# Ledger of designs, part 39: designed miniproteins, single chains, continued (4)

Each design is a single chain, and the fold is of that chain. pLDDT is the mean over its residues in the fold that is shown.

## One batch from the design tools (miniprotein)

Design m13416
Fold by ESMFold2-Fast:
Structure m13416 (fold): chain A 80 residues (1-80)
Amino acid sequence: MTDEQVEKVAEALRAAGLDPGTAEAVRRMLKEQGLSLPEVARMLAAYANARGDKERAEAFRALSGITDFDEFVAALKALP
């Protein structure tokens, strides 16, 4: 994932109502681990579950089927 793509994911998460610290933690993780989009979706679901946000965790898990980056970012912005 490019630096520009990592920033777009972080911005989409902030637009979806995630706090800036959470978005920054995700940004760092994406840069360090080189995750695929399905892996990003699974990690975000695990993170939301750890914070007790089961609805958002289920929404993130549903994104694991998306392989197109622009579709993935659009879906992140549409999250509850």
Scores: mean pLDDT 75

Design m13417
Fold by ESMFold2-Fast:
Structure m13417 (fold): chain A 62 residues (1-62)
Amino acid sequence: SIAEEVVERGRAAGLSPEEILSMVEGTMKSLLETGEISEEEAEKELELGRELARRIEAELKA
């Protein structure tokens, strides 16, 4: 998925969970504005991105 790819790139770049989530949100907004994805698809990808960011946050605090 797009969110998974963005999260993987953010992790590889050493970004924080908050920065990674910001990248996912920015990517979804850009794709939605260009019409490359539907609103339903953007919502599903954002939810996945938030879940993945939460998991990374929990991992870093453990």
Scores: mean pLDDT 81

Design m13418
Fold by ESMFold2-Fast:
Structure m13418 (fold): chain A 79 residues (1-79)
Amino acid sequence: MEEEIKKLKEEAERLKKEAIFKGAESGLYLMGAEAYRIAGDEEKAKEYRKKAEEYEREAKELEEKAKELEAKAKELEEK
């Protein structure tokens, strides 16, 4: 049980770190989209916004999965 709890927490931590990186990538694409918008390149701005949305979606999916694993680990600790 203790080893199973450790494994769940370790996996959740890995997913949280991956979510942070995906969130950072999304932020960089949003900054790029704004730069292109200011430069008048609406086509590039839209492309970068779409990529930002894709990375944000991936980050949220990873964060939700990490929370699920953390919840399972907590349930095992409290039983």
Scores: mean pLDDT 84

Design m13419
Fold by ESMFold2-Fast:
Structure m13419 (fold): chain A 118 residues (1-118)
Amino acid sequence: MAEIERLRAEFERLVAEMAEETDPERLRRLGERLAEVARRLREAAADDPEASEEAAALGRQFAAAAEGALRAWEEGVGPPLDEAGLARALAFARAARALGVPGAEELARRLEEALRAA
């Protein structure tokens, strides 16, 4: 398997595992691994314009998901997010930061504050 395909598969596996996980400590560890895989994916794609744009699109997708979760938490819109939902959103924001999305660092900071207030 090429490096980019391997990293995308690992990223998808971690996201799927996080969707079923509710333990905050396990979510923290999964999130750290997700951010590391995202960083390596961005690095592996750096010399390929098409792969680089796909990595950027992935980052924007996960930043949008994290922003939506934060908005739902702050505005009370939709079903209330539990601590696990906020922890997953934080992991997604950190992965988006690793993929180079502008503003993802501030998004992660706001989600860290929301999680501490939960």
Scores: mean pLDDT 82

Design m13420
Fold by ESMFold2-Fast:
Structure m13420 (fold): chain A 66 residues (1-66)
Amino acid sequence: LQERLDEAIAKGDEATLRELAREALERGDYDLVRRIADYFRSQGKNEEALEIEIEEGMRLIEEALA
C-alpha cells in the first residue's frame, strides 16, 4: 500500500488514492489513511479529506466499543 500511495501522490491520481484509503481502513492502517486525508486537504479537497476522516473515526469507535 505505501509504495502505491507514493506513486499515486506523485501522479495526483485521486481515484487511486481513494481506493488506497479504503484498503488501508480495511487492514487497520490508520497512519496510511491519515496520510491520504492530509494529501486531499493539501490540494484544497476538504470534503474528500473529511469523508475519509469520518470513516476512520467510525471504525475507531467500533474497535473501542467491540
Scores: mean pLDDT 77

Design m13421
Fold by ESMFold2-Fast:
Structure m13421 (fold): chain A 78 residues (1-78)
Amino acid sequence: MEELKKKLEELEKEAEENLKKGLEAKAAGKEEEAKEHYIKALDKIEEALKVLYELGEISEEELKEGLELLEKKKEELE
């Protein structure tokens, strides 16, 4: 459990960092770099959702809904 909680914290931090870099790239007019960072952030959020499910903090239905939403967001960015 403790290991999964640490993993979750790391994934959340990495997702936040990539979202910040994506916003900075977008503000600088670097659309391609912004998309790359947003996709990386979504990948980290996907991993975090799976960890939350393993911890029993979200239901299987919540996991499926979250994964579907993330996949849709990735497609919208590409």
Scores: mean pLDDT 82

Design m13422
Fold by ESMFold2-Fast:
Structure m13422 (fold): chain A 62 residues (1-62)
Amino acid sequence: KKEEIEKAIKDYLISLGVSEEDAEELAKEMVEHGSEEEIAEAIAMAKGLSKKEIAELVEKVK
């Protein structure tokens, strides 16, 4: 389950233009230390994501 969530976040970050290596590191860190809401907010701050994109990311983590 944890690896599935990490992969989903990683794949989503790559779709937003994050490099595969950076996406993997971010996904691992976020899943280990954050809730799905915290993960979405942190990524939004880093990438300037819209609220719609945040909602999509939260659904990917579930």
Scores: mean pLDDT 64

Design m13423
Fold by ESMFold2-Fast:
Structure m13423 (fold): chain A 58 residues (1-58)
Amino acid sequence: GVAQLLAMAEIQRRRDAAGLSQRELAERAGLSTSTVSNYEAGLRVPSAEELARLRAAV
């Protein structure tokens, strides 16, 4: 929902601020680069567990 989209936008902002590529974030979160790319593009919505992993990775 909207909460997951806002959380993903926050994670993307923090990734950009940290100088991390989508690939580096994906490797840290244990996800594929294409999965992170799709989430940041809004093509897919991450689960609560995946959001927690992404937050821990930034």
Scores: mean pLDDT 85

Design m13424
Fold by ESMFold2-Fast:
Structure m13424 (fold): chain A 76 residues (1-76)
Amino acid sequence: DKKKRIIEAAERALKELEELAKKIPPSKEVEKLLEEVRKALEKIKNAKNEEELNAAAEEFVRKGEEAARLIVELLS
């Protein structure tokens, strides 16, 4: 079950990212990016076929990387 495995992996990744974000002072930019990552996860859950699933997963990774980079910058 490819979709189930991707959802489980994405949920774990988002949880780790949210935990990392707790270590920095509140940031509007981080909050906005985390909201975009959550929206990408919803797109993964709503994907009707493999093409939609792959596109949504790619967006999730891209947005997650952007959020992680900003959080790391704020930790430095």
Scores: mean pLDDT 85

Design m13425
Fold by ESMFold2-Fast:
Structure m13425 (fold): chain A 66 residues (1-66)
Amino acid sequence: MSLGEKLNELIHELAELNDTEAVAKVGRLFVEAIKAREAGDTDKANELYEQAVKLAEEAIERIKKE
């Protein structure tokens, strides 16, 4: 699965958990990643995608622990 596909699944899971704040934060990183990719900065885009995935996974785990 690509980082973008994985991120879409994580955003969907966050939305199901009704964590609007986490969805907004992850969405911001996703938009920044797309902008970096469009600018030709593939390394920065990948780093931002990884940050978004990590943030989403941490938010999901935090909610599930509560």
Scores: mean pLDDT 77

Design m13426
Fold by ESMFold2-Fast:
Structure m13426 (fold): chain A 96 residues (1-96)
Amino acid sequence: SELEKKIEEKKKEALNKIIAIQIILGTATPEAQEKLKKAIELLEKALKLLEEGKSSDKETQEKLIEEAEELIKKAEELIKEAAKIEEEAEAKKAAA
């Protein structure tokens, strides 16, 4: 089913983002770490919704996929904010 395929694709996307965050988390500034930890929480919530979707009816699957996509999008914004914090911290360090 197209919905089952979409669930698997979104699960892979969320898992890959969590792994990418975990790799950089230990070397990030405290402010960026806060944003990255919130991003992981949102991605983990998205994964739970997608897992619930696997055993749900079509209408519930569509709603859970949409909710998971919104959580992934919010996580992406937090990741971008964290990257901006790191860029600004590096620029400030170079200027000192």
Scores: mean pLDDT 87

Design m13427
Fold by ESMFold2-Fast:
Structure m13427 (fold): chain A 60 residues (1-60)
Amino acid sequence: SSEMEKALREVERLLEEGDILGASEKFLDFMERSDPDENQEFHDRFSELLVRYLERRRAE
């Protein structure tokens, strides 16, 4: 799952940079190409990163 780890790191970096659209594109690209088992894990981890990011933005 090196591809999943790479995609998650790219998503996290894009979210930290405020590029939500770029992060969403990376998410969709991986979801479309991934194994169903990896897909569920990736979705859960992405959702956690996104929620955390949005909560921080709301707090500012």
Scores: mean pLDDT 80

Design m13428
Fold by ESMFold2-Fast:
Order: structure tokens, then C-alpha cells, then sequence
Structure m13428 (fold): chain A 77 residues (1-77)
């Protein structure tokens, strides 16, 4: 089974970090690096997806994860 629980927990921590940043919000580069580490993909690819330069991956768990982080960053800008 794809370890979607582990991915979701790591992403919840990343999203919480973005939302709780009071003085300096997390940058796209930092968010991409953390997401890439959590799901085991290239941070360059995650950054491109977050910026809308690359399509979401076909894995629905990974796609949902990247979209949730993107939505959190949009709320913070």
C-alpha cells in the first residue's frame, strides 16, 4: 500500500509551519524542498508544480499533497 498516512502527516506539519509563520512566511523554495523530502521527489519538480509550470503528478496522494501545500501558500501571500 502507498504510505499515504506518512505523507499526509508530514504534509500536515509543513502546512502548519506555513500557517504558523508569524513574522516570515515560508518561501516557495522552502516549501518545495520540504514537500520533496516528504514524498521522495525532486524539489525542482515540486517547485515547478507549485508555480504552475508543471502538471500535478498522476499519483492522487502526491497530487493532493502538493495541491494542499499550494493552497496554504496562497492563503499566506
Amino acid sequence: MVDDDEVRLALAEIIAGIMLANSEPMTLDEAARLVAKAIGVDPEYVRDVLEGKAPLPSDPVVAEAIQAVRDALERRR
Scores: mean pLDDT 67

Design m13429
Fold by ESMFold2-Fast:
Structure m13429 (fold): chain A 139 residues (1-139)
Amino acid sequence: VKLEGNTKAAGYLAFAEHFERLKDYDTALLHYKKAIEIAEADPSVSPELLAYLYFKLGEFYESQGNYEKAIEYYQKAIEIGEPLNSPLAGKAYFKLGEIYESQGNYDKAIEYYRKAAELLRDKDPALAAEAEARIEAIR
């Protein structure tokens, strides 16, 4: 049943976020990975929840300074979220823009900020405007 898989994945996500707030990063990571394992194995789990789980794990790795894994999971969130027209894909593109800007890769930063602005224009116009402002500041 679709409800059971979604409920289990969301439950592990809630536990992961709880332990992350407590700064128990090892336990948070285990619960994020368990939520993703369930979401990947159960096709009844919504693609939107799976995209959100990838996005949350991207934020987790970014907070730990692991930019390589952060990029990997933000890209996974985009692969699932973008076909759904999810604002999550736009937020993930914005995060990629910030990472590449911090690395001095301004060409990639501009590319990702542009995609973020396009996807967020209607759903998050403030973040879309911030992405456009960052493009102007780099150029």
Scores: mean pLDDT 86

Design m13430
Fold by ESMFold2-Fast:
Structure m13430 (fold): chain A 67 residues (1-67)
Amino acid sequence: AITDEKIAALAEQALNDPDLAVRVAAARELGRIALEDPRAVPYLIAVASDDPHPEVRAAAREALGRL
Protein backbone atom coordinates (compact mmCIF):
# COMPACT_ATOMS: atom_id res chain seq x y z
CA ALA A 1 0.00 0.00 0.00
CA ILE A 2 1.15 3.54 -0.77
CA THR A 3 1.31 5.68 2.39
CA ASP A 4 0.94 9.45 2.82
CA GLU A 5 4.43 9.32 4.38
CA LYS A 6 5.98 7.82 1.22
CA ILE A 7 4.32 10.39 -1.05
CA ALA A 8 5.37 13.26 1.26
CA ALA A 9 8.97 11.99 1.43
CA LEU A 10 9.22 11.67 -2.37
CA ALA A 11 7.65 15.12 -2.84
CA GLU A 12 10.22 16.59 -0.43
CA GLN A 13 13.06 14.92 -2.37
CA ALA A 14 11.69 15.94 -5.79
CA LEU A 15 11.18 19.59 -4.78
CA ASN A 16 14.02 20.28 -2.32
CA ASP A 17 16.94 17.84 -2.64
CA PRO A 18 20.21 19.61 -3.56
CA ASP A 19 21.19 16.64 -5.80
CA LEU A 20 19.67 16.88 -9.28
CA ALA A 21 19.85 13.08 -9.76
CA VAL A 22 17.85 12.54 -6.54
CA ARG A 23 15.15 14.99 -7.72
CA VAL A 24 14.90 13.18 -11.09
CA ALA A 25 14.61 9.78 -9.37
CA ALA A 26 11.97 11.10 -6.93
CA ALA A 27 9.94 12.62 -9.79
CA ARG A 28 10.01 9.28 -11.64
CA GLU A 29 8.89 7.38 -8.53
CA LEU A 30 6.06 9.90 -7.92
CA GLY A 31 5.06 9.18 -11.54
CA ARG A 32 4.76 5.45 -10.83
CA ILE A 33 2.74 6.15 -7.69
CA ALA A 34 0.44 8.55 -9.60
CA LEU A 35 -0.66 5.65 -11.84
CA GLU A 36 -2.43 4.07 -8.81
CA ASP A 37 -2.76 7.05 -6.41
CA PRO A 38 -3.83 10.46 -7.74
CA ARG A 39 -2.56 12.18 -4.55
CA ALA A 40 0.89 12.19 -6.20
CA VAL A 41 -0.33 14.22 -9.22
CA PRO A 42 -0.22 17.74 -7.65
CA TYR A 43 3.42 17.17 -6.65
CA LEU A 44 4.34 16.10 -10.19
CA ILE A 45 2.67 19.27 -11.52
CA ALA A 46 4.68 21.38 -9.04
CA VAL A 47 7.97 19.72 -10.10
CA ALA A 48 7.12 20.11 -13.81
CA SER A 49 6.39 23.84 -13.31
CA ASP A 50 8.85 24.97 -10.63
CA ASP A 51 12.13 23.01 -10.79
CA PRO A 52 15.05 25.20 -11.95
CA HIS A 53 16.61 22.36 -14.02
CA PRO A 54 15.00 21.38 -17.36
CA GLU A 55 15.89 17.67 -16.93
CA VAL A 56 13.94 17.44 -13.65
CA ARG A 57 10.95 19.24 -15.21
CA ALA A 58 11.16 16.85 -18.21
CA ALA A 59 11.05 13.79 -15.93
CA ALA A 60 7.89 15.12 -14.23
CA ARG A 61 6.26 16.03 -17.57
CA GLU A 62 7.02 12.54 -18.95
CA ALA A 63 5.37 10.99 -15.87
CA LEU A 64 2.28 13.22 -16.26
CA GLY A 65 2.08 12.23 -19.94
CA ARG A 66 1.71 8.56 -18.93
CA LEU A 67 -1.41 9.29 -16.86
Scores: mean pLDDT 80

Design m13431
Fold by ESMFold2-Fast:
Structure m13431 (fold): chain A 66 residues (1-66)
Amino acid sequence: MTPLEVAERAISSVDGVGPEAARKAAEAILNGDLETAIKILQEAGVPEDVARAVATHVARAVERLK
């Protein structure tokens, strides 16, 4: 699995996040832009604390694949 596929799958497992938002957030994480990823998740209806936790955990998972 590519890092993008891992990130997208993990974000898609969050309740309320649609496929388009999951893809955009995954791309932001891969570009090292966690703040943009958190903002995308919040706009999709995820609370800030959950959005930050998800973005951070996905970023760590992606880092392990490098």
Scores: mean pLDDT 79

Design m13432
Fold by ESMFold2-Fast:
Structure m13432 (fold): chain A 91 residues (1-91)
Amino acid sequence: SPEDLNKIYKPDEKLKKILSEVGVTKDEYTLAEISGALLDYLAKRKLFDPEDPDVYDVSGTPLAEILGKDRFELSELDEVLEKLKKYMTEI
């Protein structure tokens, strides 16, 4: 929900590894900041399906390990963020 975007979280080491690749290195993040950093990570690593521009291929990345799957659609971003909540602590 929009209210969830303003909650503050402390990422664990697995999520920090993803966030650090896009230059975001803080102790605390809002979910909106994590969402933005995730999109920046996908863009920086060029993680996309060449046959479908709305599909992200994250195979071989720490993100695939967190999600337990190699592909997802942009429409699934909220579900991806929900899985990422297991790798962060609300404060």
Scores: mean pLDDT 79

Design m13433
Fold by ESMFold2-Fast:
Structure m13433 (fold): chain A 64 residues (1-64)
Amino acid sequence: MPDEKEVNRALADMYRGLGDVAARQGRLDEAIALYEKSLELYRKNGDEEGVAQAEADLAAVRAQ
């Protein structure tokens, strides 16, 4: 059975991927919301690399 930590990581990765798709389609507000959800899940999981990646993605989208 997947651990809650693994489920939260999978969800964070999924939201980040959806954010990438939204950003690529020019849906910047939607991309920001998806990256913020991803960031929150990575923070909850103590995933430092995931947090850094999601913060970088958010900064890139917000700069557009």
Scores: mean pLDDT 82

Design m13434
Fold by ESMFold2-Fast:
Structure m13434 (fold): chain A 62 residues (1-62)
Amino acid sequence: SIAERIVEEGVAAGLSPEEILAKVEGAMLSRLLTGEISEEEARREIEEARRLVEELKAELEA
């Protein structure tokens, strides 16, 4: 998914969980504005990114 790719790239770039989530949200908003994705798709991608970011936070805090 788009969210998975952005999370993967953010982790590789050394971004924080908050920075990664902000990047996903920005990318989804941009794609919504250009008509590349639907509101439902954007919502699902952001929800997936939130789950991945929470998993990443748990790993970093351990």
Scores: mean pLDDT 80

Design m13435
Fold by ESMFold2-Fast:
Structure m13435 (fold): chain A 110 residues (1-110)
Amino acid sequence: MVTLTTPKSVTVEEGETVTITATASQGDLSNANVSWYKQKPGQPRELLIKNGSQRPAGVPSRITGSVSGNTATLTITNVKAEDEATYYVKAVLPGQPAVESNGTKLTVKT
């Protein structure tokens, strides 16, 4: 079974750029359906990126996604206090069940 490894936690200063990278234990993520989600306590999970790099309507342009080989990357530029959350990545590889990361807690310093 494929696993997705992400950092447990990342700390960034407000106004800086942060990158969260997910690594698949095996397989090419460019052939996978990769989605990134934002989860805040007491709030519904929000879809940030679909199909590796596509941003849904309503998601700020400072949030981008990319996929290369066995890695998927979420980049947030000009980080704001509101970006503090736990981020999850999900991948559906051909012929395999969906896999999800254990989550990365982003802490924003002001």
Scores: mean pLDDT 84

Design m13436
Fold by ESMFold2-Fast:
Structure m13436 (fold): chain A 65 residues (1-65)
Amino acid sequence: SVSKETAAMLLAIGGSIEGVVKKVEIRDGKLVITADRSTEEQRKKVRELEEQIKSLGIEVEIIDA
């Protein structure tokens, strides 16, 4: 089966393709995502991404681009 870390990385890559996620890093099992949250649509996408990653049991930190 696909690891939860791999699944979270794929979700973050999806956010990058949508132009919302600018950078993704893994630090000690925690996913650190730099995202553009300037618009309401971008904030909604980031919240959905964060919820999906957290549902996998992965710690995530979102920082503004």
Scores: mean pLDDT 78

Design m13437
Fold by ESMFold2-Fast:
Structure m13437 (fold): chain A 59 residues (1-59)
Amino acid sequence: SDLLERAESLLPLAPNEEARELLERAIQAGKDGDEETARRLFEEALEIMQEAVPDVFSE
């Protein structure tokens, strides 16, 4: 639940399509009850977001 709320809140703030897709997949996995998969996908989205932040600011 908390992970789903965080992923949904970050969806419109995703810096690129890859992060957005991972957040959407995390939300779907959470709805399916696969919390471990949802958490893994959410963590991957956060990693991409951290890496993309400098590029977003450069553009």
Scores: mean pLDDT 75

Design m13438
Fold by ESMFold2-Fast:
Structure m13438 (fold): chain A 81 residues (1-81)
Amino acid sequence: MPSEAEKIIAEAEKKYQEILEKLKAGEISVDEARKEIEKVENEALAKILALPDEAQREEAMKRLSELSKKVEEELKKIEEE
């Protein structure tokens, strides 16, 4: 069973993928996608900060940072098309 921290990261990843799919489909602009990504990141960060275990908070914050970098790289690839 995934930890609460892993669940928060998985939910953020799912939302990022939904945003990227909308962008690829032409349903939203790159600027709108960046705003939605920022909203997802802020929501995930708020949930991480609410976790009672400090070690889980630190791990989740590191994973969120890595996920955000990966999403930014994918966004740049789409923008270059």
Scores: mean pLDDT 81

Design m13439
Fold by ESMFold2-Fast:
Order: C-alpha cells, then structure tokens, then sequence
Structure m13439 (fold): chain A 73 residues (1-73)
C-alpha cells in the first residue's frame, strides 16, 4: 500500500508537469485513499492541480480540507 501510494503520487506529479491536471487529481486522490497520513500534502497537490485547471472553487475546497487534515494530525 505505501509503495503504491508513493508511486501514484509520483504519477500525479508527472501528469501535472505534462499539463494533464485531471489525471494529476485522479492519481493524488488514489494516493490519498491508500495513505491518509499524507492527507495535508496530497490535498495541497490536488488543490494546485484544480487551480491550474481553472477551477478556483474546487481549489479552495481542497485547501480547506488540507487545513482541516493538518489540524487533525
């Protein structure tokens, strides 16, 4: 699970670098499901990808989730 979560995070970063923000969000969300302990980091990456895709409202929602996840840690 941990190695798979790390691989998915790396695939998300690669997709983001290639401009495929939808794929980046999907990979980061899958990584989050496998490793919830990294929630603040992964939700931050999802927010960045949503903002890059032009969805400011979604980006704000994910940033709020990231803050809540950090407060819970």
Amino acid sequence: AREEAERLREEGERAFEEGDYEAAIRHYRQALELDPSRAPLLLGHIAEAAQAAGDAARAVEYLREAVRAQEAA
Scores: mean pLDDT 82

Design m13440
Fold by ESMFold2-Fast:
Structure m13440 (fold): chain A 74 residues (1-74)
Amino acid sequence: MEEKVKKAKEEILKTIEELAKKGASAEEIEEELNKKLAELSKELTVEELSEIYIEARNKRDELLEERGEEDPGR
């Protein structure tokens, strides 16, 4: 169980990072995060999903803040 959580967390974090690198909007990143969590909810418990959500949220926030600093034309 914990190994699945770790793997799912890594997949989500990697997906968020790749989307941010490709210039995906904050909205697009959030949509993909929600889609991933919805898929995981089919096999993971709410407790496991909560752990993944926290990690994903932290990663997304960090990446979006960095991109936000660039703003228009940076």
Scores: mean pLDDT 73

Design m13441
Fold by ESMFold2-Fast:
Structure m13441 (fold): chain A 106 residues (1-106)
Amino acid sequence: SAAELALEAARLAREAAMRALKNAETLEAIRLAIAAAISAIGAEFLARLAEETGDPKLALEAAEDALSAAELARRAAEMAGDEEGIRLAEEAIRLAEEAIRLAKEE
């Protein structure tokens, strides 16, 4: 479902953000990784709520938030030089985009 894909996207974005935080070597990189992690946590919360309620509007909102979190996580991973983190964030972007597509069709 759209909510399940949004949840997976948010989880991958959070993993990428946490990896970026561990690999960050500058204060700027640390701040970006923290921002990405907070965004991903928020998206994960909304995705879980969408799954629990079955609300298609919440599923769309969760998917859009997961996409935003994934884009921030990719920037954080790029700044940290974490190739695996970049891969995880790009997968999160793909899943979030698919979740948005499904939510709009339902």
Scores: mean pLDDT 88

Design m13442
Fold by ESMFold2-Fast:
Structure m13442 (fold): chain A 68 residues (1-68)
Amino acid sequence: MDVEKAREAVRRIGERAGLTPEQIDRLIKAIESAKTPAEAVENLVKAAREAGLTDDQIREIVAALLGE
């Protein structure tokens, strides 16, 4: 699990999608609060959908988190 790569992807994709700094911070905290990679993916997908990210954008962030 690559939290730093995921953090960079959240900032880049979130900024392009027009997310607020608060929404971006919420996504980063969802990843950082997780105890397992599976929990990190679940928390990230839920928070990203609530923020209005597309399935393609969510997939890119998940790929970054998993080190792909």
Scores: mean pLDDT 82

Design m13443
Fold by ESMFold2-Fast:
Structure m13443 (fold): chain A 95 residues (1-95)
Amino acid sequence: GMSLAEAIGELLGEEAGRELGELLERARELFRRVAEVDPSAVARAIGELLRAIGALVDALLTAKAGGDKEEAYRRAKEGVREAVRALEELLAEAE
């Protein structure tokens, strides 16, 4: 089947699919580590992931509607990077 990076690339371009795919995989691994080290932080981690998913969905809908793909990609990348940073902070707090 089509990978998440390939699916994103179809709407936002190959480079965007690659970079967003890499960031989403990093977020997934950080979430797994947070859940293992501090299960009490899982609800906060879910909130950060939902925020990243929201930014990605908004970008994909903008691209599908014929909007500015470059700005959509920039916003999605910013949203996913924010979630990655928040997950890294949660993991650091858990030690």
Scores: mean pLDDT 82

Design m13444
Fold by ESMFold2-Fast:
Structure m13444 (fold): chain A 69 residues (1-69)
Amino acid sequence: MSPEAREHLRRGQEAFARGDLEEAARHYEEAIRADPRYAEAYAGLAVVLRRQGRDEEAAEYWRKHRELL
């Protein structure tokens, strides 16, 4: 697992805990960019997208998350 991907996942989780959905999404996207097989980052982004009402995009990232398990 990439140290860069892990750090972005951590920052995304912290942003999500604060309710900063845009910052959380950005960090989860950077985690995926650093490690395209990082299942937890896809799950994180899917949760953020659903919270924003972007249900179709959230479903797509949940599908990618399941493919990586």
Scores: mean pLDDT 85

Design m13445
Fold by ESMFold2-Fast:
Structure m13445 (fold): chain A 87 residues (1-87)
Amino acid sequence: PLSKEELEAEIKIALARMGVAVIKITISRIEDEEVKEELERLRREAERHVEEAERALEEGDIETAMKHVEEAMRLIREANELAEKAK
């Protein structure tokens, strides 16, 4: 059984992973190459943070996992804002 803190981290990582997948789909709908490139950079950075969060959680470092997942979620929010303005 996971601790409450581990469960929270795992749920947030899953949500961040879903957010990255949504951005990848959104990129395929963007016609502006400059915006598309910026979204790709934000997606890759968010994906790296999700991977680091998953690694930290596997090592039992919940604090580091939470830090990385919150950075990933911030990048996902930034990407969503950029994509919405580019429609």
Scores: mean pLDDT 85

Design m13446
Fold by ESMFold2-Fast:
Structure m13446 (fold): chain A 65 residues (1-65)
Amino acid sequence: SELLERGKELIEEGERLLKEGKELLKEAEADPNAPLEKINRAIGLILRGIGLIFEGELLIKKAEA
């Protein structure tokens, strides 16, 4: 199923972005001089990652219905 495969790809991409964002946020939290841009970028990656995981899960559920 195209939907099942696409859903898995979106989850993998979302998990990758979520990991990158969490790592960047951890680095920013460890640095008292971290620029606001770094924090905003980390949050953006986390939010996008969550969104892609949610979208991928919906596609998998739709494919299995």
Scores: mean pLDDT 88

Design m13447
Fold by ESMFold2-Fast:
Structure m13447 (fold): chain A 79 residues (1-79)
Amino acid sequence: SIEEKREQAIQMLQELFDLDREEAESLLDTYLEKQQRAGKSPEQILDEVLRVLEGVKALIEAGHDPANLRQALISALRG
């Protein structure tokens, strides 16, 4: 469900970037609103976010710096 995907994305943001729940929700909700205004469905946006976060997780596990990945993700989410 959309709610389960949203919760998964929030938990991944918290774990990958050491964000609290409020910070993770704010970042995700801001991105969702921006992409919905661009004509994407909430489910499509959440599927794209989860795919990106899984990729970020793999890079962190491979030894990449989470701070650099956070910066890159925020820049990509803005673009």
Scores: mean pLDDT 81

Design m13448
Fold by ESMFold2-Fast:
Structure m13448 (fold): chain A 68 residues (1-68)
Amino acid sequence: MVKVQMLTETEAFVLGDYKVRDEKGNVYESGEVMPAKEGDKFEVLDENGNVLATFTVPPVGGTKVVEV
């Protein structure tokens, strides 16, 4: 499971057991704050770098839960 919580209009906090990758190829781990805007597309990666899921960043104050 991965949770993404929007802290501001341009920053999100990542929590969970999997890495998250943006469309530019930047990878973020659990406990990191990542640059993100509402509507941005991210991928959830397994330990081998395979895509498990794709999600869209929620509005400010929102939380996206990705079940994998």
Scores: mean pLDDT 84

Design m13449
Fold by ESMFold2-Fast:
Structure m13449 (fold): chain A 56 residues (1-56)
Amino acid sequence: SEELKEDVELVLEFAEAVKNKDVERALEVLEKLKERNGMSDEEVDELKKFIDNAAE
């Protein structure tokens, strides 16, 4: 489905941004993922910590 393809693309963009230590891009993609998938605040906070640790 088109929606699933967009979600997969966002997940891949997030992974690439984290790999490249691009904190700004990773946070932008995370915000879109949160909006589309209804992620909990706990899940978002965990991923933000992961981004920060990967960037350091």
Scores: mean pLDDT 77

Design m13450
Fold by ESMFold2-Fast:
Structure m13450 (fold): chain A 60 residues (1-60)
Amino acid sequence: SELEALLRAAADERGEVSMAAAIEALIQSGFDQLEAVQIVASVARDGKVSVEALLEALAK
């Protein structure tokens, strides 16, 4: 998917993106800003977002 490609392109060697990068990827993929912020906040830890955790949250 476009979202998965965007997230993986932005990910560091640990498979993590910043919260800002995750929010922008969701918005570019059709999520509104409030929805993107809420989803990212639900999976973020220490200001970072695991791409795998975010994709799993979206698959539910």
Scores: mean pLDDT 82

Design m13451
Fold by ESMFold2-Fast:
Structure m13451 (fold): chain A 81 residues (1-81)
Amino acid sequence: VTKTFSGGGYVAPGGSRTLSVTFSGPVGAGGFFYQKPGEEKKGVAAIGKDGKNKWYAEEVKGKWTISRDIANNTYYLNITN
């Protein structure tokens, strides 16, 4: 399965931005993480096989949203500042 990303960049105070990842086929679970050069991967949020949202970055839980479009094999992370 391949994946295609879109979104990113600067988010002004009061603004929002959507990151997305699209998979070439169905996936049971998916989420978002970040990694800086020389650092370990750090999770942000995921949707599990049970369809439940899991937040790894507690500081953005309830402020940002994660969603899934099963028909298009796409996951979205909505970032607000």
Scores: mean pLDDT 70

